# Ledger of designs, part 34: designed miniproteins, single chains, continued (3)

Each design is a single chain, and the fold is of that chain. pLDDT is the mean over its residues in the fold that is shown.

## One batch from the design tools (miniprotein)

Design m9229
Fold by ESMFold2-Fast:
Order: structure tokens, then C-alpha cells, then sequence
Structure m9229 (fold): chain A 64 residues (1-64)
């Protein structure tokens, strides 16, 4: 699905902003209200998470 491509873009964007894998997961977990999130790649498989939520996270990363 297109959500898989978006998660790769989010990981690359976060790394370009100097975030570690753990820091980007913590930011996504807090912003989207997903306690115990393990990786950005898990996001599109979670109930209640939509492309609009991924785009919101992208905007947050772009603002860094």
C-alpha cells in the first residue's frame, strides 16, 4: 500500500533532521497517542491509524 512508501519517507526525513530510530518512534508515539510503538513501519498496520495521521507526523518532522 502507499502507506508503506510513506513510512520509509518518514524514517528518511527523521534521520535527515538528526533523530535516532528511538527518538522518531517516541515522537510518533506521543503525537499519535500510540503507547508501546516499536517502529515507524508498524504505523500503517495499526487500528485507527490512517494516512492523515502519517501526514500529520510528516508535518511535525518538517517543522524540526
Amino acid sequence: SSSVSLTVELEELARSKGLSDKEMVELASKLLGIPGLRSIGDLPGLPGIYDSDLLRFKKELESL
Scores: mean pLDDT 80

Design m9230
Fold by ESMFold2-Fast:
Order: C-alpha cells, then structure tokens, then sequence
Structure m9230 (fold): chain A 74 residues (1-74)
C-alpha cells in the first residue's frame, strides 16, 4: 500500500519521464491538484499515467499536454 505522498511522487516522476519539457510550475500545479483529491482518485490517476506509458511517444506527449491543461483549468 502506498501513501498519498508516494502516489503523488510516482505520478510526478512518470510525467517528468514522458514529458521532459514539463515546467516546475506545471509540476507544482499537478501536485496541488493531486493533493486535493482522495487517495483512491490519486491511485486512478497514477494508473492512467502507467497506461499512457504504453502509447506511442507522440500520443504520450499529446495526452500529457491535455492532462496538464486540464489540471490548470481545474
């Protein structure tokens, strides 16, 4: 069982790996967004990111751009 902080750190690590051009501001916004949700929802988001890793690189980038935009709009 992972703590919520461990889930958040793993999610941020995956985002950095798949989207190297991510800004510190985007990572901070994502962290704050994840901290505001339940541990269950944070786990679902982490599972989503793990599925994104299975996509071709172009789709990985586009999906992460959409996710980061959605986080900013939340």
Amino acid sequence: MKSKEELIEEALKIVRELYPDVTDEDLEALRSWLEGMSEEDAQEFLDLLKNVKKLPPELQRKTLEAILQAVRDA
Scores: mean pLDDT 80

Design m9231
Fold by ESMFold2-Fast:
Structure m9231 (fold): chain A 75 residues (1-75)
Amino acid sequence: MEEALKIIEEGKEKILKLIDEGASDEEIQKVWQETLEKLGEYMEKYLSPEEQKEVQKYLLEKMDEVEEYRKKKKE
């Protein structure tokens, strides 16, 4: 489980840095796609259905945080 949360945090950190650098929405989406693919592979191999649900909830929270950060930078 901790490893799945680290995958999400690393993805978020990369995206926040891209936003700070003025990267395009396409670049941000690509990093999310890579993060989701890596996360999905880990979850399928190593996590129970209950753990997967917890990780998905955490992912949604972090995605929301990133969107709020993007909105602040759009101005």
Scores: mean pLDDT 80

Design m9232
Fold by ESMFold2-Fast:
Structure m9232 (fold): chain A 116 residues (1-116)
Amino acid sequence: MELEEEFRRLAAEVDRLLATHPIQLLGEPGSPFSDAVGQAVERALSYGEHLGRLLVAATLFAAQYYAEKGEFFDPEASPLEILDKAIEYARKHGLDELAEVFERMKELLERRQKLE
């Protein structure tokens, strides 16, 4: 399907951008925050190969958003909510190219949900 090819291209672009701007994970291993992020990552991977990889990246950026605000990360947050927080975090930190990739991903995910 055309959407899978678009997700594949976006996943490759995220991989390229993350090579220059690595994700920083906040929270100690085994903390409730770390456990919630792990659960959200596992759920993201269930969305398929390319979309799952994109959602993992978005989940990690959303986790940084919540950690920066001192708020608990909700492991049950929808993919669209995760993308909104990832976009806010990326733009706040001057990662505009990454924010644009997440915005395109959000548009494609919304299109896919309307077709289902």
Scores: mean pLDDT 72

Design m9233
Fold by ESMFold2-Fast:
Structure m9233 (fold): chain A 75 residues (1-75)
Amino acid sequence: SEEEAENYVKRAKELEKQGKFDEAADAYINAGKIYLEMGDYQKAGEAFGNAVRAYKKAGKLDEGLQKIVKAANEV
């Protein structure tokens, strides 16, 4: 649902404030998947973009990109 996706984005932002970038990125991926399932490609792109930035800050860019591609292809 849209509310579930918005809750994941809110959680991700809180995790970023705590420096938990890996966990934040996973929350952004979950939001992106829900937005894709809803056909909201703009919000999905924003969520996955935020996940990429968070994985980069976590030092896990390559692993993160693989997770994002897998998540997008599952929808």
Scores: mean pLDDT 87

Design m9234
Fold by ESMFold2-Fast:
Structure m9234 (fold): chain A 55 residues (1-55)
Amino acid sequence: MYSVMEALGMAAEELRKEAEKKPSNAELAKIFGVSQATLSRALREYRKREEEEKK
């Protein structure tokens, strides 16, 4: 159902919501072993998918 990029964005958003303190994009990128640019793109792909579903 989700692409690998959408799944990465979903996991990053879940970590942000569950964390007592919101981690930065750089911290999330380190956790997932990707560049910050890749993480930013993954988050955008996931949010785009979420917004499309939430009409």
Scores: mean pLDDT 72

Design m9236
Fold by ESMFold2-Fast:
Structure m9236 (fold): chain A 58 residues (1-58)
Amino acid sequence: SMEEAEKARELAEKGAKALVAAGLSPEQALGLVELNVKDLSPEVKEAAIEGARRGVAE
């Protein structure tokens, strides 16, 4: 759903940012988020990946 996708985007952004702060590369952080959402709906996966990309860019 749109609400679930929005929440996933926010959580992935914060999570990816935290992973990079902890010493992972942007690529590693993105890959880890992708693995964690692999089995979720396409809308939620796309939102999470978008959020993660924002998190590693900041």
Scores: mean pLDDT 83

Design m9237
Fold by ESMFold2-Fast:
Structure m9237 (fold): chain A 72 residues (1-72)
Amino acid sequence: AAPPRVVTRAVGLTAAGEEVWRGEAVDGALDLAPIAEAARALGEPLRVRVSVLADGRLVAEQEGVLPLSGLA
């Protein structure tokens, strides 16, 4: 059988719920550096949601906040 297809999706949202970044990668790593740079440029924490799907099934989902205190 063919190996499972892995899709990683991520979105970056402001505290107001505005989407400032979106990314998706198939069978590879997703670069989240643009979300960290957006948080720094905006001067506010961003909420990041990352979802991993294998063969269309949700395998893992994590949500966190990139705090400005981590940049001090």
Scores: mean pLDDT 69

Design m9238
Fold by ESMFold2-Fast:
Formats: sequence, C-alpha cells, structure tokens
Structure m9238 (fold): chain A 95 residues (1-95)
Amino acid sequence: SMLKEKIEKLKKEADEKLKKAEELLEELRRALEEGDKEKAEKLKKELEELIEEIKRIAKELMRLSEEAGDLKALLYAIGLLLRAIGLEIDIELLT
C-alpha cells in the first residue's frame, strides 16, 4: 500500500539522520575536548536542527503506523523519539 511505502521511506530517512546525528555528537565531543569553541558552536547548532528533524519524522511515523495498524513501525517510531531525546540530554550535559 502507499501507506506502507511512506512508512518504509520515513524509516530509511530517520535511520540516515540518526546515524548523522550520532556522528555529529562524537565530533562535538572532540571539538569541546580540543577547546575549539567556534567548531563546537557550529556542530551543536547543526546537531540540534537534525534532532528536531528526527523528532518530526518520529511523530509522523507514529501517526502513519497507528493508521496502518503496524505495531513494529510504531515501536520503531517510539524508539526513534526516545533516541532523539537522549541526544538532546547528551548535548545539554556536554554544554
């Protein structure tokens, strides 16, 4: 169905963005350790913007998964939202 195709596309997009967010968090940790304040500020902003995009995708996936009756996709979306919140907490604790 078109609904299933939308769910799969959003899951793929979310996985790619989540991987990028985890890479940016590691780059942010290194910039902070090196005392590169300018780089850290740029990475923090990019990471925060990416996390908001991930949260947006997670909420859309929850909506679509409920409409489809797709419990696995719903659980994936909840897990994605929790991972995004975890990244926000990590940023707050680092900065």
Scores: mean pLDDT 89

Design m9239
Fold by ESMFold2-Fast:
Structure m9239 (fold): chain A 80 residues (1-80)
Amino acid sequence: MLSEAEKKRTLLAELAAEMARVMQEGLAAGLSLEEIRARLEEVAKKFLKENGLENDKDMVEQAKRIIDHLVAEAEARRAA
C-alpha cells in the first residue's frame, strides 16, 4: 500500500503530466503566455479540488512551481 507521501508524489506526477499536455496544446493553438498560465491554473485548481487537496498548502505550492516551470518552458520555446 502506498504511504500518504507516495500518494501525493503520484498525484503531483499526474498533475504535472496533465499540465504539460495543456501547455503543449496551448502553444500549438497559438495562445499567449498569459492564456497558457490561466489554463494551467484552472487545471491545477480543478485537479486539487477533485482530490481533496485544495487546502493542502504544500500541494498548492508544488502546483504553483510546476506552473512557473511550464510557463518558462513555453516562453523559451516561443522565443526560439
Scores: mean pLDDT 83

Design m9240
Fold by ESMFold2-Fast:
Structure m9240 (fold): chain A 58 residues (1-58)
Amino acid sequence: GELYRAVAPQPKLSEEELGLRVGDLVEVLEEVDDEWALARSLKTGEVGRVHKGYLERV
């Protein structure tokens, strides 16, 4: 998948969501819809949904 960096924090509010801090790198695995993607954290290896508005392509 494509590499992205978190430009905003995302709290893990559910088991389906990926917790992110600013600067965390993620690999986008699949696009869920226009606003959400399924991604893997390069820091933790966890997979979950991320808001695309919080990501910037590396």
Scores: mean pLDDT 83

Design m9241
Fold by ESMFold2-Fast:
Structure m9241 (fold): chain A 75 residues (1-75)
Amino acid sequence: LPEVDPSASAEEIVERMRRLVEEALAEFPDDEGLRAALELYLAQAEAYAAAGDREGALEVAEELVRFVEHYRKLA
């Protein structure tokens, strides 16, 4: 797990999540449900970051990380 730096900016949090989404989609390219879910999480985190809501962006990013980790273990 890449440790989420508690001092990271909302933009840095979103950039880490973009990388995680790209990696997960490369691992599971034929899973349209996974793609839709990952894109939704990323869009929500981006919206919070754009609004200056770091805490909201972080919460969505942490949910995305947990979702991908759980998915990898069960795939």
Scores: mean pLDDT 78

Design m9242
Fold by ESMFold2-Fast:
Structure m9242 (fold): chain A 82 residues (1-82)
Amino acid sequence: MKLSPEVLEAETLRALADMYLGLADVAESQGRKDEAKTLYEKAIELYEQALRLLRQNPDAPESLIAEVEKGLEEAKKRLESL
């Protein structure tokens, strides 16, 4: 299967977004709401960028699109709960 450079970039962006989401969860658990907000916002931006790249590419796995969408929804929910 030929993975386009855009799909590989989206996988990298998703991995970075997952990292920021995890860091935001830790900050929130420690009562650092301002830091958590900034980290959730960064995660959202990275997930949205990854999703845009995946949706523009016909070779993008539907499973990867679903994982990015799930991460984006989770990050948005967490940000709204702050």
Scores: mean pLDDT 85

Design m9243
Fold by ESMFold2-Fast:
Structure m9243 (fold): chain A 62 residues (1-62)
Amino acid sequence: IDERDVLLALGEIAAVIGNVKAVEKYARQLKEMGDFEGLERLRELAEQRGHTEVAEVIRKIL
């Protein structure tokens, strides 16, 4: 199990439920690890679910 994979999974759950604070925390950690593909995936999931505020937070972190 990769630490990055765990963070991405937690971020996906937070993005799906619209938890802005949790997404910001996990997205910042993913950026520190250089996982820009993971960040784009979280942004896309948030947009598909209609969580515009979550998608904006991810864009600001990118």
Scores: mean pLDDT 81

Design m9244
Fold by ESMFold2-Fast:
Structure m9244 (fold): chain A 59 residues (1-59)
Amino acid sequence: DEAIELIQQGKYAEAAELLRRAIAADPSAERLLLLAHAYHLLGKTEEARALFAEAQRLA
């Protein structure tokens, strides 16, 4: 996954943007979890928490 590669490179903001577009086109629990992880690494704890809850609801 390109998003996972970006996260591994420390490009969390770029990974989040890629995941946001992917989720808009085709939502999935796995993509929501990756976006939550990227937001957590960016220090956006509240946004990450909301995305984790959404992923659990979708799964």
Scores: mean pLDDT 81

Design m9245
Fold by ESMFold2-Fast:
Structure m9245 (fold): chain A 67 residues (1-67)
Amino acid sequence: MSIAEAVAAGAKAAQAANDASGGKLTPEEVKKIAVEAARKAGLPESLELIVETDANGNITKVSVRRK
């Protein structure tokens, strides 16, 4: 399903960016990258991507809800 694929793409892109930075991204930066990547992959504006991270910016949970 395209929405699930968009969510997965967002989470993967944000985690890869944090890994590439050596874990220097803040949780807020990781969340922003995940949302932007998910939207580029096809997540509609009517859905909110909820990203939970640990203190080091590692994604622990991803979910979506309607705005």
Scores: mean pLDDT 76

Design m9246
Fold by ESMFold2-Fast:
Structure m9246 (fold): chain A 66 residues (1-66)
Amino acid sequence: SLFEKIHEELRKKAKGKLTISSKEALDILLSFGFSKKTAKEIVNEVEENGKVDVVKLLEKVKELLE
């Protein structure tokens, strides 16, 4: 599924860490076909000090892919 593919890319970018950069999160969402507006809105909601929690990002993506 699209969700599983996004999950795998987030795992690869995180390299075992709990967070990735907001730029990396944005780039991943854009690569999977999210609009720039939607991708920015998702990242902004989960971003803290330029970092994005992978679990929170996945929860937001799952809500949108229902």
Scores: mean pLDDT 79

Design m9248
Fold by ESMFold2-Fast:
Formats: sequence, structure tokens, C-alpha cells
Structure m9248 (fold): chain A 70 residues (1-70)
Amino acid sequence: DLSWEERLLAGAEALVKRARQALEAGDYETARELAQRALELLGKLKEKTPRAEKLEKEAQELLEQAEKGL
């Protein structure tokens, strides 16, 4: 259902935003956890959308940057 999909996308988007804020604050452990959670939510989507792909790329980039800081 599209409404369920949009809810997952909104949740992932919020987690990506928080992960970025944690990374900027030097909280690498929290940034890693939030980025992983975003990827887990996006992984539940059965269909790839441009918005989901963009969020996956952002979450993966944040995860890599957080892991380099650890």
C-alpha cells in the first residue's frame, strides 16, 4: 500500500536527518546506529522508487563516514 510505503520513507528520512546531525556533532556511534536503522526500514520496501534509492545512498554514505570516525 502506498500509504504504508510513504510512512516507511518518512521514517527513513527522519533517521537520515538525525544521523547527519549526530555525525556533525561527532557522535559517530549514534550516527552509525541511526544510518543502519534507516537502511533496515528501506530494506522492507518491495519496490524501488527514486526517493528510496536516494535515501539508501544518503544512509550508506552517512554509515561509511560514521564508521571512519569510530
Scores: mean pLDDT 81

Design m9249
Fold by ESMFold2-Fast:
Structure m9249 (fold): chain A 85 residues (1-85)
Amino acid sequence: MNFEKAAEIFRKAAAIPATSPVVRDIQRLFREAAEAAEKGNPEEAKRLVQRAIDLANQYRHFLTPEERAAVDEAVKLAREALKEL
């Protein structure tokens, strides 16, 4: 387990532009996942990432193509970070 590396990757996922309220909420969840990883809480980090993915899927139809691309990249990074936990 590499919590520092996981937190760094979650911080990168959280760096998506906050272009809408939904993208801002997704960004916040990835930031909170980074904080959970920094505290050594992998189960909380996984839960927060799943909430971000669920939110992205629920509102996918309302996202612009640019927002979808940014969110898809953030989700990919978050899944990579989960492998470090």
Scores: mean pLDDT 84

Design m9250
Fold by ESMFold2-Fast:
Structure m9250 (fold): chain A 86 residues (1-86)
Amino acid sequence: TEKLLEEAKEYEKKAEEYERLAEEYEKKAEEAKKKYEEEKKENPEDKEKQKELLKKYIELGATAGIYRMSASSYKIAAESLRKKAK
């Protein structure tokens, strides 16, 4: 049963790592979104720069989503292991 608690502890560390990464990339995505919206207002004819900024926003948001899913999965797995250890 101690092995299950040790595995839960490892998964909890993984969840924390992915939560930090998700928060980092969510912040980067919000900053990219703001730059995209500002560019649309200031230079509405610069479609190429707008597309570049939108692509960065989408890519950063997608990365954040993947990290958020990983964090959630590890957290759920850790909770399951702790329940089995009791």
Scores: mean pLDDT 87

Design m9251
Fold by ESMFold2-Fast:
Structure m9251 (fold): chain A 83 residues (1-83)
Amino acid sequence: KIEEAFATIKEVAPENIEVELLESSEDYLVLKFTSKDPSMTPEELKREVYRILLEAMKKNPLITGFQILEVKEGEVVVKVFLK
């Protein structure tokens, strides 16, 4: 469940965005998305993270939703909810 959800998200993420697992539980993941593109603004990274997670939800029905926790310089932290 957790491994499959994380693998789906990593597969959808482009090469310029790194995805790290910070925390996991039975019903959620906490993920850190890091931009490797120095020209990408925090707002652009946040938009890419939305795109990645919406595509991941489409591919894997175990992913039921997500919540942005923090937006930082080059980093976005997200809580991803699982069925």
Scores: mean pLDDT 82

Design m9252
Fold by ESMFold2-Fast:
Structure m9252 (fold): chain A 65 residues (1-65)
Amino acid sequence: MEKIQADALAVAVATGWLLAGGTPEKAEEMSRKGKDQGIKAGLSEEVAEEAAERGRALAEALLAK
């Protein structure tokens, strides 16, 4: 179950960053907000941080297209 929650967090961070315009500053902001939200949802700090970073990587790949 934690993997599904982490994957959902990664997608949420990616979506939030794309909607915010895809700038590096917004990427950092969305990553931090996503990590905090994941921790509040019951993910460990390490899992939430990794999921937020995966979200940033996903958004970066989409913007490169």
Scores: mean pLDDT 72

Design m9253
Fold by ESMFold2-Fast:
Structure m9253 (fold): chain A 78 residues (1-78)
Amino acid sequence: DPLLAGDLYLGIANVLEKQGDYEGAGESYEKAAELFKPVDPQRAAEAYRKAADAYHKSGNTEKAEELRQKADELEREA
Protein backbone atom coordinates (compact mmCIF):
# COMPACT_ATOMS: atom_id res chain seq x y z
CA ASP A 1 0.00 0.00 0.00
CA PRO A 2 1.76 3.18 -1.20
CA LEU A 3 -0.20 5.36 1.26
CA LEU A 4 0.85 3.25 4.25
CA ALA A 5 4.46 3.15 3.03
CA GLY A 6 4.39 6.93 2.50
CA ASP A 7 3.04 7.46 6.02
CA LEU A 8 5.90 5.32 7.35
CA TYR A 9 8.47 7.55 5.60
CA LEU A 10 6.72 10.67 6.96
CA GLY A 11 7.12 9.14 10.45
CA ILE A 12 10.82 8.45 9.82
CA ALA A 13 11.29 12.04 8.58
CA ASN A 14 9.64 13.46 11.73
CA VAL A 15 12.02 11.46 13.96
CA LEU A 16 15.04 12.60 11.91
CA GLU A 17 13.94 16.26 12.13
CA LYS A 18 13.68 15.96 15.94
CA GLN A 19 17.26 14.62 15.93
CA GLY A 20 18.46 17.55 13.76
CA ASP A 21 19.16 15.28 10.76
CA TYR A 22 17.61 17.58 8.17
CA GLU A 23 19.32 15.87 5.21
CA GLY A 24 17.92 12.47 6.29
CA ALA A 25 14.50 14.03 6.95
CA GLY A 26 14.53 15.52 3.43
CA GLU A 27 15.36 12.12 1.92
CA SER A 28 12.52 10.44 3.86
CA TYR A 29 9.98 13.15 2.92
CA GLU A 30 11.08 12.81 -0.73
CA LYS A 31 10.52 9.02 -0.58
CA ALA A 32 7.06 9.61 0.91
CA ALA A 33 6.28 12.04 -1.94
CA GLU A 34 7.35 9.50 -4.60
CA LEU A 35 5.08 6.89 -2.98
CA PHE A 36 2.12 9.30 -2.82
CA LYS A 37 2.61 10.71 -6.35
CA PRO A 38 0.72 8.03 -8.40
CA VAL A 39 -2.21 7.74 -5.90
CA ASP A 40 -2.49 11.13 -4.16
CA PRO A 41 -0.77 14.05 -5.93
CA GLN A 42 -1.95 16.49 -3.23
CA ARG A 43 -0.22 14.52 -0.45
CA ALA A 44 2.82 14.10 -2.73
CA ALA A 45 3.02 17.90 -3.18
CA GLU A 46 2.81 18.39 0.61
CA ALA A 47 5.59 15.82 1.15
CA TYR A 48 7.80 17.47 -1.51
CA ARG A 49 7.33 20.85 0.22
CA LYS A 50 8.35 19.32 3.57
CA ALA A 51 11.37 17.71 1.88
CA ALA A 52 12.29 21.10 0.37
CA ASP A 53 12.09 22.79 3.80
CA ALA A 54 14.28 20.06 5.32
CA TYR A 55 16.89 20.30 2.54
CA HIS A 56 16.93 24.10 2.90
CA LYS A 57 17.67 23.69 6.64
CA SER A 58 20.47 21.22 5.77
CA GLY A 59 22.05 23.84 3.43
CA ASN A 60 21.08 22.01 0.23
CA THR A 61 19.26 24.95 -1.37
CA GLU A 62 19.50 23.59 -4.95
CA LYS A 63 17.72 20.34 -3.98
CA ALA A 64 15.15 22.37 -2.00
CA GLU A 65 14.33 24.47 -5.08
CA GLU A 66 13.99 21.35 -7.29
CA LEU A 67 11.55 19.74 -4.84
CA ARG A 68 9.52 22.95 -4.46
CA GLN A 69 9.11 23.02 -8.26
CA LYS A 70 7.94 19.37 -8.21
CA ALA A 71 5.37 20.28 -5.54
CA ASP A 72 4.11 23.25 -7.62
CA GLU A 73 3.68 20.99 -10.68
CA LEU A 74 1.71 18.38 -8.71
CA GLU A 75 -0.49 21.12 -7.19
CA ARG A 76 -1.55 22.06 -10.75
CA GLU A 77 -2.47 18.38 -11.43
CA ALA A 78 -4.48 17.98 -8.21
Scores: mean pLDDT 85

Design m9254
Fold by ESMFold2-Fast:
Structure m9254 (fold): chain A 97 residues (1-97)
Amino acid sequence: GPLTPAEEARFKGNKAFNEGKLDEAIKWYEKAIELDPEDALAHLNLGMAYYKKGDYEKAVEYFEKAGRNSPLALAGMADAYEKLGEHEKAEEYRKRL
């Protein structure tokens, strides 16, 4: 069927992310979450976008919302905590993988 408005917003975010347009990607992923708050993949991708931008605290926030059971979100949390100097928390998340 046709894409939902939330799916369309997420795909526009993915395009911007792949082109290195991080602020544009963030706006589209935020729109996707506004339209579908349960879109775990939009939360994951928003976490990745904040990580790439160097906003590691927001990256952790969105990885937590994305994927309590997602290996990609757990890896993203470990990497973000490492960047924040939280080495023990980073190692805890790596051991859960």
Scores: mean pLDDT 87

Design m9255
Fold by ESMFold2-Fast:
Structure m9255 (fold): chain A 59 residues (1-59)
Amino acid sequence: VLEELKKIFEEIDKKKSKEEVVELAKELGLSKEVIEKIEKAPSLEEAKAIAKDAVVNKL
């Protein structure tokens, strides 16, 4: 579980744009509400943080 979480976090951190974070969130099966929050995030860093928080809450 922790090893899978670490790999997902590394994939999120690798993303260079909010669009890439959105695509990864869709691939991970995150909710529509979470994807909308990522799309509306004012920065790439905040988009990544939202994705990481959602992944932790899903596990």
Scores: mean pLDDT 80

Design m9256
Fold by ESMFold2-Fast:
Structure m9256 (fold): chain A 78 residues (1-78)
Amino acid sequence: DPNIEKGNEYRKKGEEAEKKGDKEKAVEYYTLAGEYFAKAGNYQKAASAYDKAVKLKPKDAKVLEKFLEYLEKAIEQL
């Protein structure tokens, strides 16, 4: 699935940015990863990617809202 491959690519870029201390780039890449995982219908991976973004920007309402949206969709797939 090209969307899962892109999600994995952006997740790795997010982890690399986080290791370099570039919090803004890390959040950008983690949210991109989450959106690609969501396009693939994999809400567990989407929520996981947004969880990493929330931990870096816990007061970002848009990031938190997307995390909760994909977490709810992931629970519905159980």
Scores: mean pLDDT 88

Design m9257
Fold by ESMFold2-Fast:
Structure m9257 (fold): chain A 71 residues (1-71)
Amino acid sequence: SVEALSAFGKEVVRLAKEKGTDRVSAEDLRALAEKYGLPELGERLVAAAERNGGVISVEEAERLILEHYLA
């Protein structure tokens, strides 16, 4: 749902800020996807993070979330 996607995106930003960075790990993304019931989005984000050394920027995550919603 749009509400779940919005909440997921806000949580990504929050986690990065808590760590003093603009990046989130594949493990964090997988856990959030499970929490919000977004397994397909989670798999896409985890794959992107793994191709990028195990982390993805908040900007890239937000872009992928938007692309998933629009697909």
Scores: mean pLDDT 83

Design m9258
Fold by ESMFold2-Fast:
Structure m9258 (fold): chain A 62 residues (1-62)
Amino acid sequence: SAIAERLRAAAEELRRLAEEVAETDVLRSVGLRLQAVAAETAADLGASEEEAAAFEAAVEAA
C-alpha cells in the first residue's frame, strides 16, 4: 500500500541519518535506528496515514 511504502521510505531515511551521526552522536544514532525499526514494524502491521505522517515528521526533525 502507499502508506506502507511511505513508512518503509521513512525507515530507510532514518537508518541513513543514524549512519551519518554514528561516530559523533551514538545516542542519537541509536534513537534513529530504533525509530527506523518502529517504522518498518508499523508498515508490516498496516499502520494508518496518521502513523505514517508521525514517522515522516520524525525524519524531518532529525
Scores: mean pLDDT 86

Design m9259
Fold by ESMFold2-Fast:
Structure m9259 (fold): chain A 96 residues (1-96)
Amino acid sequence: KIPEMSQEEAHEAARRLIERIEEDLKNNPDLPEEIKEKLREFKEELEKAIEEKASSEEILKLVAEGLKEIIELAKKHGIISEEEAEEAIKRIEEGL
């Protein structure tokens, strides 16, 4: 069975991700500023996409690209290992 994702379901998933980003920013004040700035930008991009009624495909692309960028920054700052970053990126690519 092929899972069908409606525009509303994609928007709801994006809203949940926005809430998670807000919680991460509040609960992790010691995160590198570069990561905090990228999380804020990612949140703003998601909010804009929802406001502009972006398609489910567009939302999913935005989520995948944003998560990959955050993973690369987390690796750069030593928060996660290279192996953990590669595994996370692979899971995102397999989830598309």
Scores: mean pLDDT 80

Design m9261
Fold by ESMFold2-Fast:
Structure m9261 (fold): chain A 63 residues (1-63)
Amino acid sequence: AGDELVALAGKVDAALAAELAAAIANRDLTRVGQLVRETAKRMSPEEAERLERAALALYIAEL
């Protein structure tokens, strides 16, 4: 899970995608949330909404 988040972040910056992948692998949901928020600010509103939906799906899977 989280592959879509990493793919979407990669459209902004490969370094952001790598940091997000590491946070997901470590199950650091606080860091995932920080990186998602930062990534969303650098995207179009449509891509940001898609990113936020992918993040919500990841959070639900971790409950």
Scores: mean pLDDT 79

Design m9262
Fold by ESMFold2-Fast:
Structure m9262 (fold): chain A 70 residues (1-70)
Amino acid sequence: MMSSEEIVLKAAEIYHEAVNNVDYSNPEQVKLLEEIKKLAEEIVELWENGAPTEEIKKKLEELEKLYEKL
């Protein structure tokens, strides 16, 4: 089971990899990157506000699904 800190670090890693792998000439990929960024920011906000680890984990799962579409 991942800690909330590990989830935040994983979200940051996914976002960083997305930034490096996105084709910025492709509008669909740019839109996915914006959605990935928004979810990564939501994960950080949930962690800062002391949300349950299970809630943060659900947002990470959504982030991973978006990343798979790249």
Scores: mean pLDDT 83

Design m9263
Fold by ESMFold2-Fast:
Structure m9263 (fold): chain A 70 residues (1-70)
Amino acid sequence: SMTEELGRLMLEAGLSDEKIAELEKRLKEIWENSPSPEEFIKKVEELLEEFGLPEEIKKKLLEMVKKLLE
């Protein structure tokens, strides 16, 4: 599932459980408030940048999000 896969990637990135929960909550909010896949992807990119994730993990998360939208 999306939640499980995202949680696993965030743990591999070294995020705390608190930060993982916060990121997942904000991803849900972005999904609910984004009228298009393009806006969703842009807001996700901004969110990942805000969380200071490693570049490789940001790329993997964005690819996963794009695949889930297909």
Scores: mean pLDDT 75

Design m9264
Fold by ESMFold2-Fast:
Parts: C-alpha cells; structure tokens; sequence
Structure m9264 (fold): chain A 62 residues (1-62)
C-alpha cells in the first residue's frame, strides 16, 4: 500500500540521512517510478526534501 511504502521510505531516510531514488527502489523491491511517485507525495506533505538531483532526505522543518 502507498501508506506502507511512505512509512518504509521515512524509516530508511531516518536510518541513512539520505538516499537516491534507485537505492530506495532496490531496498523496497519496487520500480524507481513507484518510489518517485511516493517521494513526490511525501515532499508535497513536507516530510522529505530533495537534497540533490534524485537524492532525498528527511525535512528537518516539520
């Protein structure tokens, strides 16, 4: 589910500080397109930020 994927992405980013779309796709066992969609939703919610092209981290400003 999308909510379960969002939670797992947030867990990975909390553990690692940042991760690329490719790294998240490999970790979750899903396509990069699926990860990109979920990351865009999380970024719209203010929970993650793109720190470099294709690299995301937790937004420190909740």
Amino acid sequence: RTEERKKRILEILEERGSASVRELAEELGVSQSTVSRVLKELEAEGKVIETAPGVYGINPHA
Scores: mean pLDDT 79

Design m9265
Fold by ESMFold2-Fast:
Structure m9265 (fold): chain A 58 residues (1-58)
Amino acid sequence: GTAEARRLAEAAREAGIPEEEVRERAAKIPPNPETGKALSPEEALTLAYAALYSEREL
């Protein structure tokens, strides 16, 4: 499960991270390097929120 990523994404939304930055980061997320599977759009957005929150707040 991606429970940690979803929690960070929620925190990122509450912190007011701009949606424009989130969409830009989501477009740059590569496929999973271990499995080679492409991420779903939903999962890519969740990871983009989590990554931006980690970079700015952690």
Scores: mean pLDDT 71

